# Designed miniproteins, single chains: the designs that were tried, part 28

Each design is a single chain, and the fold is of that chain. pLDDT is the mean over its residues in the fold that is shown.

## One batch from the design tools (miniprotein)

Design m944
Fold by ESMFold2-Fast:
Structure m944 (fold): chain A 85 residues (1-85)
Amino acid sequence: MAEEAARRMRELLREAEEGLSPERLKELEERDKRALEEAPEVALDASREELGLRVAELLLGEKEEEALRAAARVLEEHIREQLAR
């Protein structure tokens, strides 16, 4: 379910905030860059939304489009809020 994927993403982000935020942020950034390198052609044509879906897929292992979209939105909002600090 899409809501469950969003909850799973929030749980991961909460764990990073709870204690390992610096290390987790570094890992997430590296995974993001690796995903773009793995599929550069897709990344060049992909919108911001599509890139978020790819990252959510790698983090959660989800394949369902609606679930990925929900998780990607949670991840994107969280990153945007952290960068706004």
Scores: mean pLDDT 62

Design m945
Fold by ESMFold2-Fast:
Structure m945 (fold): chain A 60 residues (1-60)
Amino acid sequence: EEEIKEALREAVLRLLKGEDPETVVQWLFEKGLTKEQILERLKDSKSPKVQALRDAVEKL
């Protein structure tokens, strides 16, 4: 749980630095997160950056 929260915080920072959402999703998978875990954690956010990340995950 805590590792998942830390990975998602880092993912948002990487998006703010201008990384592609697809690259960030790949990095999250390398950290051991599943598509379902990512989508569940991001479902409540309406941020455009978070929406782009969700779209990248959903395309898989």
Scores: mean pLDDT 75

Design m946
Fold by ESMFold2-Fast:
Structure m946 (fold): chain A 87 residues (1-87)
Amino acid sequence: SKEEYIKRIKENLKKAEEKNPHIKFVLNDDGTLTITVTLPDGSKVTITIDFNKESLEELEKKLNEAPDYAKPHVRLALLIKQRLDEL
């Protein structure tokens, strides 16, 4: 079930990239998620989340402290972590 969930997330992230070409997601086998956002000025910002090291509480803190452009992506990471902890 956990392996199937990871496969579905990878597929969903790929579909999200197709709809939002300014965003790129890489879910690595080591349990890290790398999110690259291309801003309107053409600059790129990279956000890295480590699901092995970061608790739900730490991700909630990051969500509250994140700049507006990063909040949807940190929220996505929080939802992924929440589901992984249930499996």
Scores: mean pLDDT 78

Design m947
Fold by ESMFold2-Fast:
Structure m947 (fold): chain A 70 residues (1-70)
Amino acid sequence: SIKIIFEIRAERLPDGRLVFTVEVYVDGKLVDKIEIGPVEISDPEARLQGAREAVEKVKEMKKKIEEKFK
């Protein structure tokens, strides 16, 4: 069976915003990477919009990988 791992990292920028990196590994090999943000964590509306965009990017990435490795 194929092993799929999602690794998520968070990095804080000098201006206080956050960037999230999602890396996907299949059988130990990096096959895809996306960056989400930068997100303004002090602004609730900006955070909510960033979260929505992040969900859509992750859904698209997941679908692409599932189609390739099903």
Scores: mean pLDDT 76

Design m948
Fold by ESMFold2-Fast:
Structure m948 (fold): chain A 89 residues (1-89)
Amino acid sequence: MEELQELVRRLREVLRRARELAMEVLRTSTDQETINRAIALLLRVIGLEFDLDLLLKSDLPLEDKIARLKRLYREAERLLEEAKELLER
């Protein structure tokens, strides 16, 4: 299904960008609070990547997969915004 494939592609891109920004925060920050928040964000990104892989391997109906994927996408966008905020500190 074209909608499913496009959502997966976009979600993976958002997660990759969030991870890259969080890793940059970890490399450049000397503030322990900011470092701790970046670590927590990376763990949340890893969790969403795992949820995505499980969802794609599941036998759930396509409609349910798309609905769950849209939820994961919204969560990933929030993580990307949090990563941007941490990098600007």
Scores: mean pLDDT 86

Design m949
Fold by ESMFold2-Fast:
Structure m949 (fold): chain A 112 residues (1-112)
Amino acid sequence: MEEELKEVKEAAEELVEAAKAGDAEKAREAGKKMKEAIEKLKGTKEEKEAVEIAIKGMIKAILVTEDEEVLEIVEKEAKEILEIARESLPELELEILEGLVLLAVGVWNVVK
C-alpha cells in the first residue's frame, strides 16, 4: 500500500516531465501506471491520498504542457481515475477534484 502510493507519486512526476517535453507516448505510459496503482489501492485507507496525488500531478501536467495531444491524454486519464474512485470515495470530494481538473483545462485554453 505504501509502495503503491510511491508508484502514484513517481508516475505523477513522470507525467509532469512528459507534459513539459510534449511526449504523448510517455504521458500515456505514466497515466496508465498511475491508474493501475490507484486500482490496487481501491477501497483502502490510502486510496484518497493516492487519488489526490494523481489529480494534483495531472493538474500540473495540464498547466505545463504546450501539446494539445498531451492535454487530451491527461484529461482522459484524470476522468478515468475519478471514475475508479466513485465506488469508494465521497461524491463531494470527487466533484471538487473533477472541478479542479476542468478549471486547469479551462486555464490552458485561455492562455494558449
Scores: mean pLDDT 84

Design m950
Fold by ESMFold2-Fast:
Structure m950 (fold): chain A 82 residues (1-82)
Amino acid sequence: SLKSLAIDMLTRVKELAEKRDGDGVLDSSKILQNLGKLLEQLGLTDLSKFLNKVADEVEKKAKERDFDGVAKIADDAIKEIE
């Protein structure tokens, strides 16, 4: 499902943050933004808005080198979708 895909992508963001892979986190935030656009086109507006917000917060924290913050955002987002 698209929710399962979102969870898998957020799990990857968390793993990259735990490894302190800043470039990997930033690349993954772009993929989340693209998934958000796809979800909007499919009429999943609430999930789209949520993932866009999460992607923006992940990008912000990654640029600040706050990898613990990135991991927390990803973990909280997974719990919200589940």
Scores: mean pLDDT 87

Design m951
Fold by ESMFold2-Fast:
Structure m951 (fold): chain A 78 residues (1-78)
Amino acid sequence: KVDEIAEEALKLVREMKEKGISDEEWQKILQELPPELQAAVYAVKEFLENPIPSEEKTDEVLLEIAKRAIELLQKSLK
């Protein structure tokens, strides 16, 4: 469920960042994803682009960000 989608989102973001994907390519990729996965990927990507002044382990933080995005989407029901 949410955990599985969050893990998939983190995997996708990691692979795309390694390839140096542009914002335009990100938009194309996001369009192909299910809404929940799209929300998670988008949230994780934005978090990584945001300059964070933190020493905290990013892997755990990224999973929490993804889960929160999925839950928020579920609540919005738009």
Scores: mean pLDDT 71

Design m952
Fold by ESMFold2-Fast:
Structure m952 (fold): chain A 82 residues (1-82)
Amino acid sequence: MTKEELAKLKNEADKAFNGGAYELAIKGYTKVIESPEATNEEKANAYKGRGNAYANLNRYDEAIADYEEALKLKPDFTEAHN
């Protein structure tokens, strides 16, 4: 996957989340997390976004796990509370 494709995929996941399509957002963020081209910052942002989507689906254990992974990849990164 190219860096441009990765950025587009992340933007599409963000749009899915903003549109209330939380399961679609989870799938999009998962593809970013699994990409070997993704930086630790990009993966941390994807974990945060996926955690937010899980929380909106009342899947709190998965949301917490994703927030913890985001913090491990970027220690100064705060959780999303949008």
Scores: mean pLDDT 80

Design m953
Fold by ESMFold2-Fast:
Structure m953 (fold): chain A 72 residues (1-72)
Amino acid sequence: SSMKKEQSEKYRELAIEHAKKAREAREKGDEKSAELHLNKALSYASKSGEASEDPDKQLRETVQLVREEYER
């Protein structure tokens, strides 16, 4: 369904956004903010999977994107 796909895509975008904020916080030495944003990224990755028509694939791919963004 278009609604389910839209929701999973929104959560994926939020996961990546928070992964980027976690990386930026880490680069500034703000470990507490980095941890907070990384936890939010993983929470949104879970929600992206739950909202997907293929939960396992969506979760795996979103976690990988979060990892790649954080480890840049």
Scores: mean pLDDT 88

Design m954
Fold by ESMFold2-Fast:
Structure m954 (fold): chain A 124 residues (1-124)
Amino acid sequence: SMEEMLENLEAIKNLLLSAAEQMNKLRKQAKALAVSDPQKAAKLYKEALQLVLQTMTQVIGDLSETSPLLKKFAEEGLEEIKAVVSRTDETDVKNMEAAVNEVMKLMERFLTIVQMLINLMKRQ
């Protein structure tokens, strides 16, 4: 039903927002440590990258057969995120920061699509 679809999209939105908040916290902590403790900074960036992979995988699993186009967009987004992660060098803090910033932008684009669909469904 349209109501169940809307509830599912709101749940996905909340999951993405929660992940974005945690990633932003990890990114800020890593950035503060980048000069004084680059190894710890790299580990925090890696945690942020793992969080986005886990979150997008869960989102794809939560998308039902009633949302095949949105599931396709989420799957394509996950492949882009995996490609970014595959290019990371844990010994290069600047490379790790750039990767986190890129995957955050990809996740924010998907969140925007989810929000647009929620808004369309809530209109008359």
Scores: mean pLDDT 86

Design m955
Fold by ESMFold2-Fast:
Structure m955 (fold): chain A 70 residues (1-70)
Amino acid sequence: SLADDIVDGFRLYLEGLVADGASPEEIRETASRVIRQVEAHMRAKGVPQEVIDAVVARMEELLEEAIRKA
């Protein structure tokens, strides 16, 4: 699904940042920007709000996990 593809891509992106030695602050800043961009794009494409909320929640959970690993 689109939601699963977005979440899987974001997870790999975060894993790359951690592997490259990005700081928790750098990860939070860049990943938060990506989450906002994805949210705005989904909204612009007419994705239902319930789906947007679920994707954003999953992305924010992955961000928290990545910061713990950094």
Scores: mean pLDDT 87

Design m956
Fold by ESMFold2-Fast:
Structure m956 (fold): chain A 90 residues (1-90)
Amino acid sequence: SLKDKILNMTPEQLKQFIKDYLENLKERRKKNPNSYVLSPESVKKLKELIDEIYKNLDDREKVYELFQEMKKLVDEDSKRVQEEIEKKLK
């Protein structure tokens, strides 16, 4: 599972994993800007979560919890935008 993978990563592997996730998100936003728009409040929260992860790379369980919070934040905002687009197409 993703949890087992994260719990077995070194701090350097965790840092790379987070960087890869963020770069993937950035590329998805470039391809579909309207589908991956985050609110200013969500952007601020995302930055705070990233900073907290980087401060706690030695605490794998905390990094996993913070990553799940980041993923939830991104997924919830993406779903909201997708639902708004689908409503406009009806």
Scores: mean pLDDT 76

Design m957
Fold by ESMFold2-Fast:
Structure m957 (fold): chain A 74 residues (1-74)
Amino acid sequence: GIDLAKQIVDQVNQQLAQGRSTEEIVRDTLLRLGASEEFADRVVANLNRLRGVLSPSQMLGLAIGAGEAERAKR
């Protein structure tokens, strides 16, 4: 819901300020959304292929969307 999305955005911003990589933030976010470690690692690997093509915000949007889709599948 909206509250979860706000918590994710706030946590991502805090972790970026602490110097964490986008890949680490994406992986942790997917795990918090209930994705498996295998799924999270796969998404991170796919985002690395798009590095330099997509902005960090676009990459985070895709990762959040993938996590929400996986959660809705359950």
Scores: mean pLDDT 66

Design m958
Fold by ESMFold2-Fast:
Structure m958 (fold): chain A 93 residues (1-93)
Amino acid sequence: MLAEELKERVEEALELVKEDPEKGIERLGELAKELEELGKQYGLWAQSLANTAYGTYLTVKNAAKASKELAILTAEEGKERLIRAIEQFAESL
């Protein structure tokens, strides 16, 4: 349940970057903050997931300063990394 919900939220935020980069980046930032709090409760793999989410947020945010196309590309790469991090976290439970 939690892993599926997190995957859906990640996919929604990253697809939103394609339509509205500012709103998509804001969603990624909110998700990263929520995962940071989760990391405080669930240990190493939750902390790893939180770090991956925050790193993705920063990368997409910085890419958007250069171009929308680069923001979309980095969001797509970030989605794959985040999904793998969520799966690793889920396996740790």
Scores: mean pLDDT 81

Design m959
Fold by ESMFold2-Fast:
Structure m959 (fold): chain A 100 residues (1-100)
Amino acid sequence: MELVQKVVEKLLENPGVTVVVVTLKNASEEKMLEVVKKAIEKAEEEGIYPLGELIVHESEDEMVVVFVFDTKEDAEKFAKLFEEAAKEENVEVEVEIYES
């Protein structure tokens, strides 16, 4: 938890950056990674590419991944595509968007 907050705060020191924090729960590591991969593939099909991605936390049933975007619009579209990918794989997900 504390590490996720510190990573987000550091990323938001960059002007104009939008940060997407995704928490995946109640699935195997393999399933959570498949959701991440599927969401990125869906985003690429729509011309949306994160500037960076970082897995901040991993446990047996939970993963927190942070994505960085140039625009709020791309971040919001990515969040929607991630929720769609998670639903297709029956993985529980929480998505939060932070702006600098």
Scores: mean pLDDT 81

Design m960
Fold by ESMFold2-Fast:
Structure m960 (fold): chain A 63 residues (1-63)
Amino acid sequence: DEVLEEARETAKYAPTPEYAVAASQTIKMIGGDEARREAIETLIDVQEKPITLTPEQEAKIKS
């Protein structure tokens, strides 16, 4: 889905943690748990340097 791909790109290059959370929720709504897992993996891989999410923000992305 093109919308799913756009949401994934938004999460990958999100300028703020709030944007990343919103994008992950959109991915969950459109593609379900499988797409959300893939998006989280991509976000972690891209942001492995030096962006740290707060425990609250991590919980919201996983929810």
Scores: mean pLDDT 60

Design m961
Fold by ESMFold2-Fast:
Structure m961 (fold): chain A 117 residues (1-117)
Amino acid sequence: MEAVEAMVERAKGAKKVAIVVDGNASPETIEAALRVAKELKKLGIEVTVVAFGENADEIAKRFEEMGIKTIKADSADEAVAAVLELKPDLVIVFGEGEETQRIADALRAAGVPVLVG
């Protein structure tokens, strides 16, 4: 619960946030991503979710049911490309795998501020 509130607080200054979610993330991590997206939307921040990995379709549906724009990516590289196309002020990455760290590192190398949830 505290991690969600901390991420929302750090994102308050942004106008456009991209949230990247690993489809292989734990249910707890996916729930944290859903809660962050919902709170940022309440603050009037433009939120787009990029879901990638094996369960990306199921995760995308959950965000779409909340009225959040969602992009599905077939790979971590495609997720990075989708985020860069969006030109967000901030990215929040949710996942436990090496792919999520690789996405965070690639986005930071491109000059995008990244938080890891």
Scores: mean pLDDT 84

Design m962
Fold by ESMFold2-Fast:
Structure m962 (fold): chain A 74 residues (1-74)
Amino acid sequence: SSTLSGNLSSNGVAAGSTVVAVDPESGRIVGKATVDASGNYTLTGLTPGKTYVLVAIDEDGQPASQPVTVTAPL
């Protein structure tokens, strides 16, 4: 499995927001992380080299930014 870490502060995502990783092939949520006070998130249990769509959702359940496409590390 792979761990994907990143920072979403430049995308306008607030601390406390939830980041969900969506598998584009199945449409299923495969992981969730909470954005920390510095805008960092860490998602675990991903498939190395696989591309996911990340969706950030704020504490009120609203989209926090545009969806972003990311590739899990090898």
Scores: mean pLDDT 77

Design m963
Fold by ESMFold2-Fast:
Structure m963 (fold): chain A 68 residues (1-68)
Amino acid sequence: MSEEEREERIEHVRRAADMLVLYAKKNKLSEEQVKAMLDALRSYARALGIPDEEIDEIIAEVEKKLKE
């Protein structure tokens, strides 16, 4: 994977994460529903070849935004 391809895929996952936060807040999703969506996002990011370290950072940002 090229550096540019990796950056594009990371940006794609970050956009998906931001949409997840907005959707969860708008629909007042339960903690269990949010966990399922985060697990799906994590699996999607891994399928795109994103490093676990970067995935963990994105998930941590989502969790922080959801607490706001």
Scores: mean pLDDT 80

Design m964
Fold by ESMFold2-Fast:
Structure m964 (fold): chain A 55 residues (1-55)
Amino acid sequence: SPVIDEALLLMAEATSQGLSREEIHQLIQEYRARAEAAGLLTPTERRIFDLLLSL
């Protein structure tokens, strides 16, 4: 999934830059919101984002 691949790359990059768990969570949440607004999310991808945001 391109949107999940992008979210994982964002998470990896933010982690490598030393961002906190809360900062990473916010970045993923903002990306999810933009992807949702663009109509890019399937039900499966929404569930995967929920799992990522549960970390």
Scores: mean pLDDT 84

Design m965
Fold by ESMFold2-Fast:
Structure m965 (fold): chain A 97 residues (1-97)
Amino acid sequence: SLAAELEKIEQQAAAVRAALEAAGVDEEVRELIVEALKHQALAALYVKHGGPEELVLEELRKAAEAALRLADLTGDEELREEAEKVLELVEKREKEL
């Protein structure tokens, strides 16, 4: 069930947030990690259930935008490059829809 899998994603996001808080991760970094993971999981879920491509692309864009902000805060150049590539692919695909 899509509804049950959506609830599981929200439960997993809450668990990750709690674990990062317990580990003393800064709130801004913690929320960006949770946001990136949640939207990536939603994109994968929509692909699995044959959802509209526009919805998949929107979730991938949100995940990549969160990852770019996280890369800016942490100085992770590899994360930045990966997120920029995802955004470029999303933008190219959106123009073809």
Scores: mean pLDDT 88

Design m966
Fold by ESMFold2-Fast:
Structure m966 (fold): chain A 65 residues (1-65)
Amino acid sequence: SQAEALANGAAGARAAGNAVGAAAIDKVLQSGRPTSVDALNGLGAAGAAGNAALAERYAQRALES
């Protein structure tokens, strides 16, 4: 599910020490808004890579969709 993918993405970001990326993913999760598979994959990858700015950009895309 989208919620499970986002929860796993946030956990991965936290494991990578990317607190800002985890917060961005949590914001998308808490919104309950449907988002694209591309945005979900981008959020997870950016979060796990420690790229907070990219995670925030994908979160913005998801929240505006």
Scores: mean pLDDT 81

Design m967
Fold by ESMFold2-Fast:
Structure m967 (fold): chain A 89 residues (1-89)
Amino acid sequence: LVEIARKVGERLYEAMSRRIEEEAEEKAKTLSEEEKEELREEARRKIEEAREAAEAAVKGVEEHKEELEKELREGVEELERAVRETVER
């Protein structure tokens, strides 16, 4: 699960970074040098945000995995107990 989340996060980050750079390049064709510098800084900030979002998503899956596994194990144990009580009684 964590490995899958990392791969998904990496792919998402790559796609978002490429999208941000594409938009920056398109806008840069129309802009002055000062505006290009501001645009580059803005694109760099957005790429950083995309990286942070990808890392947060991976951590979210890791935390949710623990919660989900605990709930699943408790559910299975309760179900097994109910089945045994029904069969043995």
Scores: mean pLDDT 67

Design m968
Fold by ESMFold2-Fast:
Structure m968 (fold): chain A 116 residues (1-116)
Amino acid sequence: AVEAVKKALELVRQGKFDEAIKILEDNAEEIKANYLEVLGPLLNLFRVAPPETLRKIANIPSLAEIVLEVLRILAQMGLVEPEKVWAAAEPYLDDEDPFLRTLARYVVGLVGRPAP
């Protein structure tokens, strides 16, 4: 799990976003099962990933909750731009899952609206 997230981070640093997303998708269940072990690498990945890449990662069903939780931590630390949070969280603002809906609304509230 840790190695997969670290490899995804290196791919993001190289601008190979689709390859990074595929590694995360292929390892989604392992990442979910080992969330606390991968948290550090995920925080680093989400700090460097562009908004559109975070939106695509959040669209992986098994990772939606993890993406929103990592963005919550980064938002509380002041380490993520509003544009990144809104890109990932916007699809979940009216989600059928009340936990995802509440978490998405909470995280966007922490950062405010993106600049016009």
Scores: mean pLDDT 82

Design m969
Fold by ESMFold2-Fast:
Structure m969 (fold): chain A 92 residues (1-92)
Amino acid sequence: MVGELAELAVQLLTLETKEANYLAGKLVAAVMDLLGLSEEERKEVLEVVLSGIDKEELREAFLAGFEEYLNKPLDPEELEKLIEEAKKLIEE
């Protein structure tokens, strides 16, 4: 599961849209939560991911999705729906 979520997040980031970056932010937050990463490890991963996003508006969309997950973590059913939405966007 974690590997699938990480792969989806990477694929969403390559689409270079606000919607894709927003969903990628949620998926990255979910991956960090599932892995039980420390605050230091989470900051390091965020720095690497954000450094790969050239456009400020896409970084803002990513952070919005990331922060939304932190404020209201998804239950397993909501996470499955997020995965389905991500797959549909990638397949398009």
Scores: mean pLDDT 81

Design m970
Fold by ESMFold2-Fast:
Structure m970 (fold): chain A 69 residues (1-69)
Amino acid sequence: SKVEEEITRLYNSKTQEEINAAAVRLVNTVLDKLDPDEAAEFSRRVAEIVRNVRAGKLTQEEIREILEK
């Protein structure tokens, strides 16, 4: 799925610019399919991932778990 492709891209991003760009793409893959409240919650979860992914604190599986809850 496009979501899985963007999760993989985010996980493999090495610079803050790449991480931010991947996060924007990830949010955009679901924005047209979610209600405003759901979109806001998803965006908050992506922001949490962005804070932690460069620090090496999250696995690709943990990224999926955050986005699915």
Scores: mean pLDDT 76

Design m971
Fold by ESMFold2-Fast:
Structure m971 (fold): chain A 81 residues (1-81)
Amino acid sequence: SLDSFSSFSDEQLLTLLEREAEDLLEEAKKMSPEEREKLIAHWREVAKRFLAVVEERVSDEAFRARVRELIARTLEELEKL
């Protein structure tokens, strides 16, 4: 959950996010186009909320940029499916 992120280092949090993104993409490949569209919509909402938490709690702009890049890349890969 988002509440547990306060205990993670930046690198641990990025590793967790990268793993979640990979699992999301693999699961999306198994879905119908309609189910995938709903998943993408939910991911956009979750990503928006997560970025708001990162911007509030993380002062490192470089780390924030890496998180934004990971989210953007994941959405691009989902939309290519």
Scores: mean pLDDT 75

Design m972
Fold by ESMFold2-Fast:
Structure m972 (fold): chain A 62 residues (1-62)
Amino acid sequence: SKEDVIDLLVERHGLSREEATRMVDGAEANGVSAEELLEALKKNPKEDPGKLITRLVLEKQE
């Protein structure tokens, strides 16, 4: 599933594979699973992925 997120970020948002990997690793480090991130990206295809990840991370905080 992590690979599917990286592929989506590269193909839909024009990120390099290295940049996409760093984004996914950062999300997972902050409690956002690769599957949760994949679902959110599919539901919000026009949202900036960095902003989407920030929002998901904030939703996980106390």
Scores: mean pLDDT 80

Design m973
Fold by ESMFold2-Fast:
Structure m973 (fold): chain A 125 residues (1-125)
Amino acid sequence: DSLIEELKARVLADPSDNVALTELMGILVTKQQYDEAVEILEAVLRQRPDNALALAYLAEVLLKQGQYEQARDYAERALALAEQQGDEVSKRLALAVLGKVLKKLGQTKEAAEYFEKAKGVYIPE
């Protein structure tokens, strides 16, 4: 798709372009193109290891692939960075991924707490 190629070029040229990253990840996750999503997110994180949004998306993709322990580790790192940076979008995504991972690991009570935290995140738009 020409749109995917354009967004990929934008993200790889500027790994801090979170608008392009959000649009690209939305398309790739919807199409279940998880391997391509991982390759792009790893390329972003090689240049910007503190990109909380990229870490949160990597956690979501790993969760979709059934890699629950890795998804948890990346989501916890994404949450810590998002809170430090005041990034409410990445914080909400990281909290939601943690809830989903904990549910898959059978930790239903802790999962519910993370879902409530994610629901309580205010995104100013």
Scores: mean pLDDT 86

Design m974
Fold by ESMFold2-Fast:
Structure m974 (fold): chain A 75 residues (1-75)
Amino acid sequence: SAEELKKKLEELIEELKELLEKTENEELKLEGEILIGLAYIALGVDKVTGEVNEDVIKKIIKKLEELIKKIKEEL
């Protein structure tokens, strides 16, 4: 469901935030901050319009999961 995707997105944002506190890689930090910003924009659009664009949320989730994996591999 759209609400399950939103919850997963919020959980991935929190996981990424914790990992960004642990990495010293400035490039990964910047990439993470940009992705978190995009995720919050997507959540903000949902709050204003009342519609969750599931395809956009799924794409952001995939990018967050890929970055989380990269940071974990560096740690």
Scores: mean pLDDT 79

Design m975
Fold by ESMFold2-Fast:
Structure m975 (fold): chain A 63 residues (1-63)
Amino acid sequence: MKLSAEEGLELYKKYMSPVWGEKKDDLGLTGKEVLDYLENGKSPVAKSFSKEEREAIAEYFES
């Protein structure tokens, strides 16, 4: 089932904001760049995400 950008925000806040900061816009990354980062395992936490969760985080970055 496809997750929403809102679910991507919750995943970012819980797992990524402690290391990346609370504001996604401060990172200057597109959803595609974030999806690539998560899929290529450049973060230890990225391995715990499902495909749907990674796509939701990417959609959040595009919102």
Scores: mean pLDDT 73

Design m976
Fold by ESMFold2-Fast:
Structure m976 (fold): chain A 68 residues (1-68)
Amino acid sequence: SKPRKVVIETKSGKTFTVELSEEDLLELLERIAEKIRELSLEQPELSDDEIAEEAEKVLEEFLLELQK
């Protein structure tokens, strides 16, 4: 698939401009979904805000990989 240039702003206020292929986008979504699912099952006491914070960390780490 052709890479698409996207701008992503995180909840922490960081802005990333990256080129994402369909494969990259699916991998990102799977990583985030897996992290949210894991936290919801293993640590059900976490608030939605705490889960979102952990998901944002996964997002930021993935976007940093793509910018290099």
Scores: mean pLDDT 77

Design m977
Fold by ESMFold2-Fast:
Order: structure tokens, then sequence, then C-alpha cells
Structure m977 (fold): chain A 90 residues (1-90)
């Protein structure tokens, strides 16, 4: 149970990183000519994935087994989601 929750959190965080890379690097570096719509969709997906990852790491730390690593991962994922939400509101 604890291992499954943590693994799912890590999986979602990694997917968030991938979508963030597609949103920023495809547009900024010209590696992939992403349309503004595609970039916005990738950014929204990254935010959703980071928020879900943060919740799973928080749940693992609070409800399953206290872990400073899980607490740090939850805080990191939450901060990334908050920063990206600020960008999407501008």
Amino acid sequence: MYEEVRKKGEELYEKGEEYLRLALYGVAEGLVPASPTAAAEYLEKAIELYEKAAELFRYANEEIEPSEEDKEKAEEAKKKAEELRRITLE
C-alpha cells in the first residue's frame, strides 16, 4: 500500500515534468513547434499532474508512514503547481 501510493506519486510527478518540458522547450527552443493551444494544454496537464503527485506524497506522509522525503516531494510538487497556475492566470 505505502509503496504503491509513493510510486504513483512519483509516476505522476515524472509525467508532469514531461508535459512541462513539452510546453516550455517545444515553444522556447524550437525543438517541437508547439502551437499556443498545444503549449497551454501541456501546461494545464503538468499542473494537474503536479497537484495529484503532491496529494499522494502528502497522503503517504500523513496517513501511511511519516517520511521527510515524502513531505519534501509533496512541497516541491505543490510549489511547481502553484508557480505554473500563476503563469496560466497571466
Scores: mean pLDDT 73

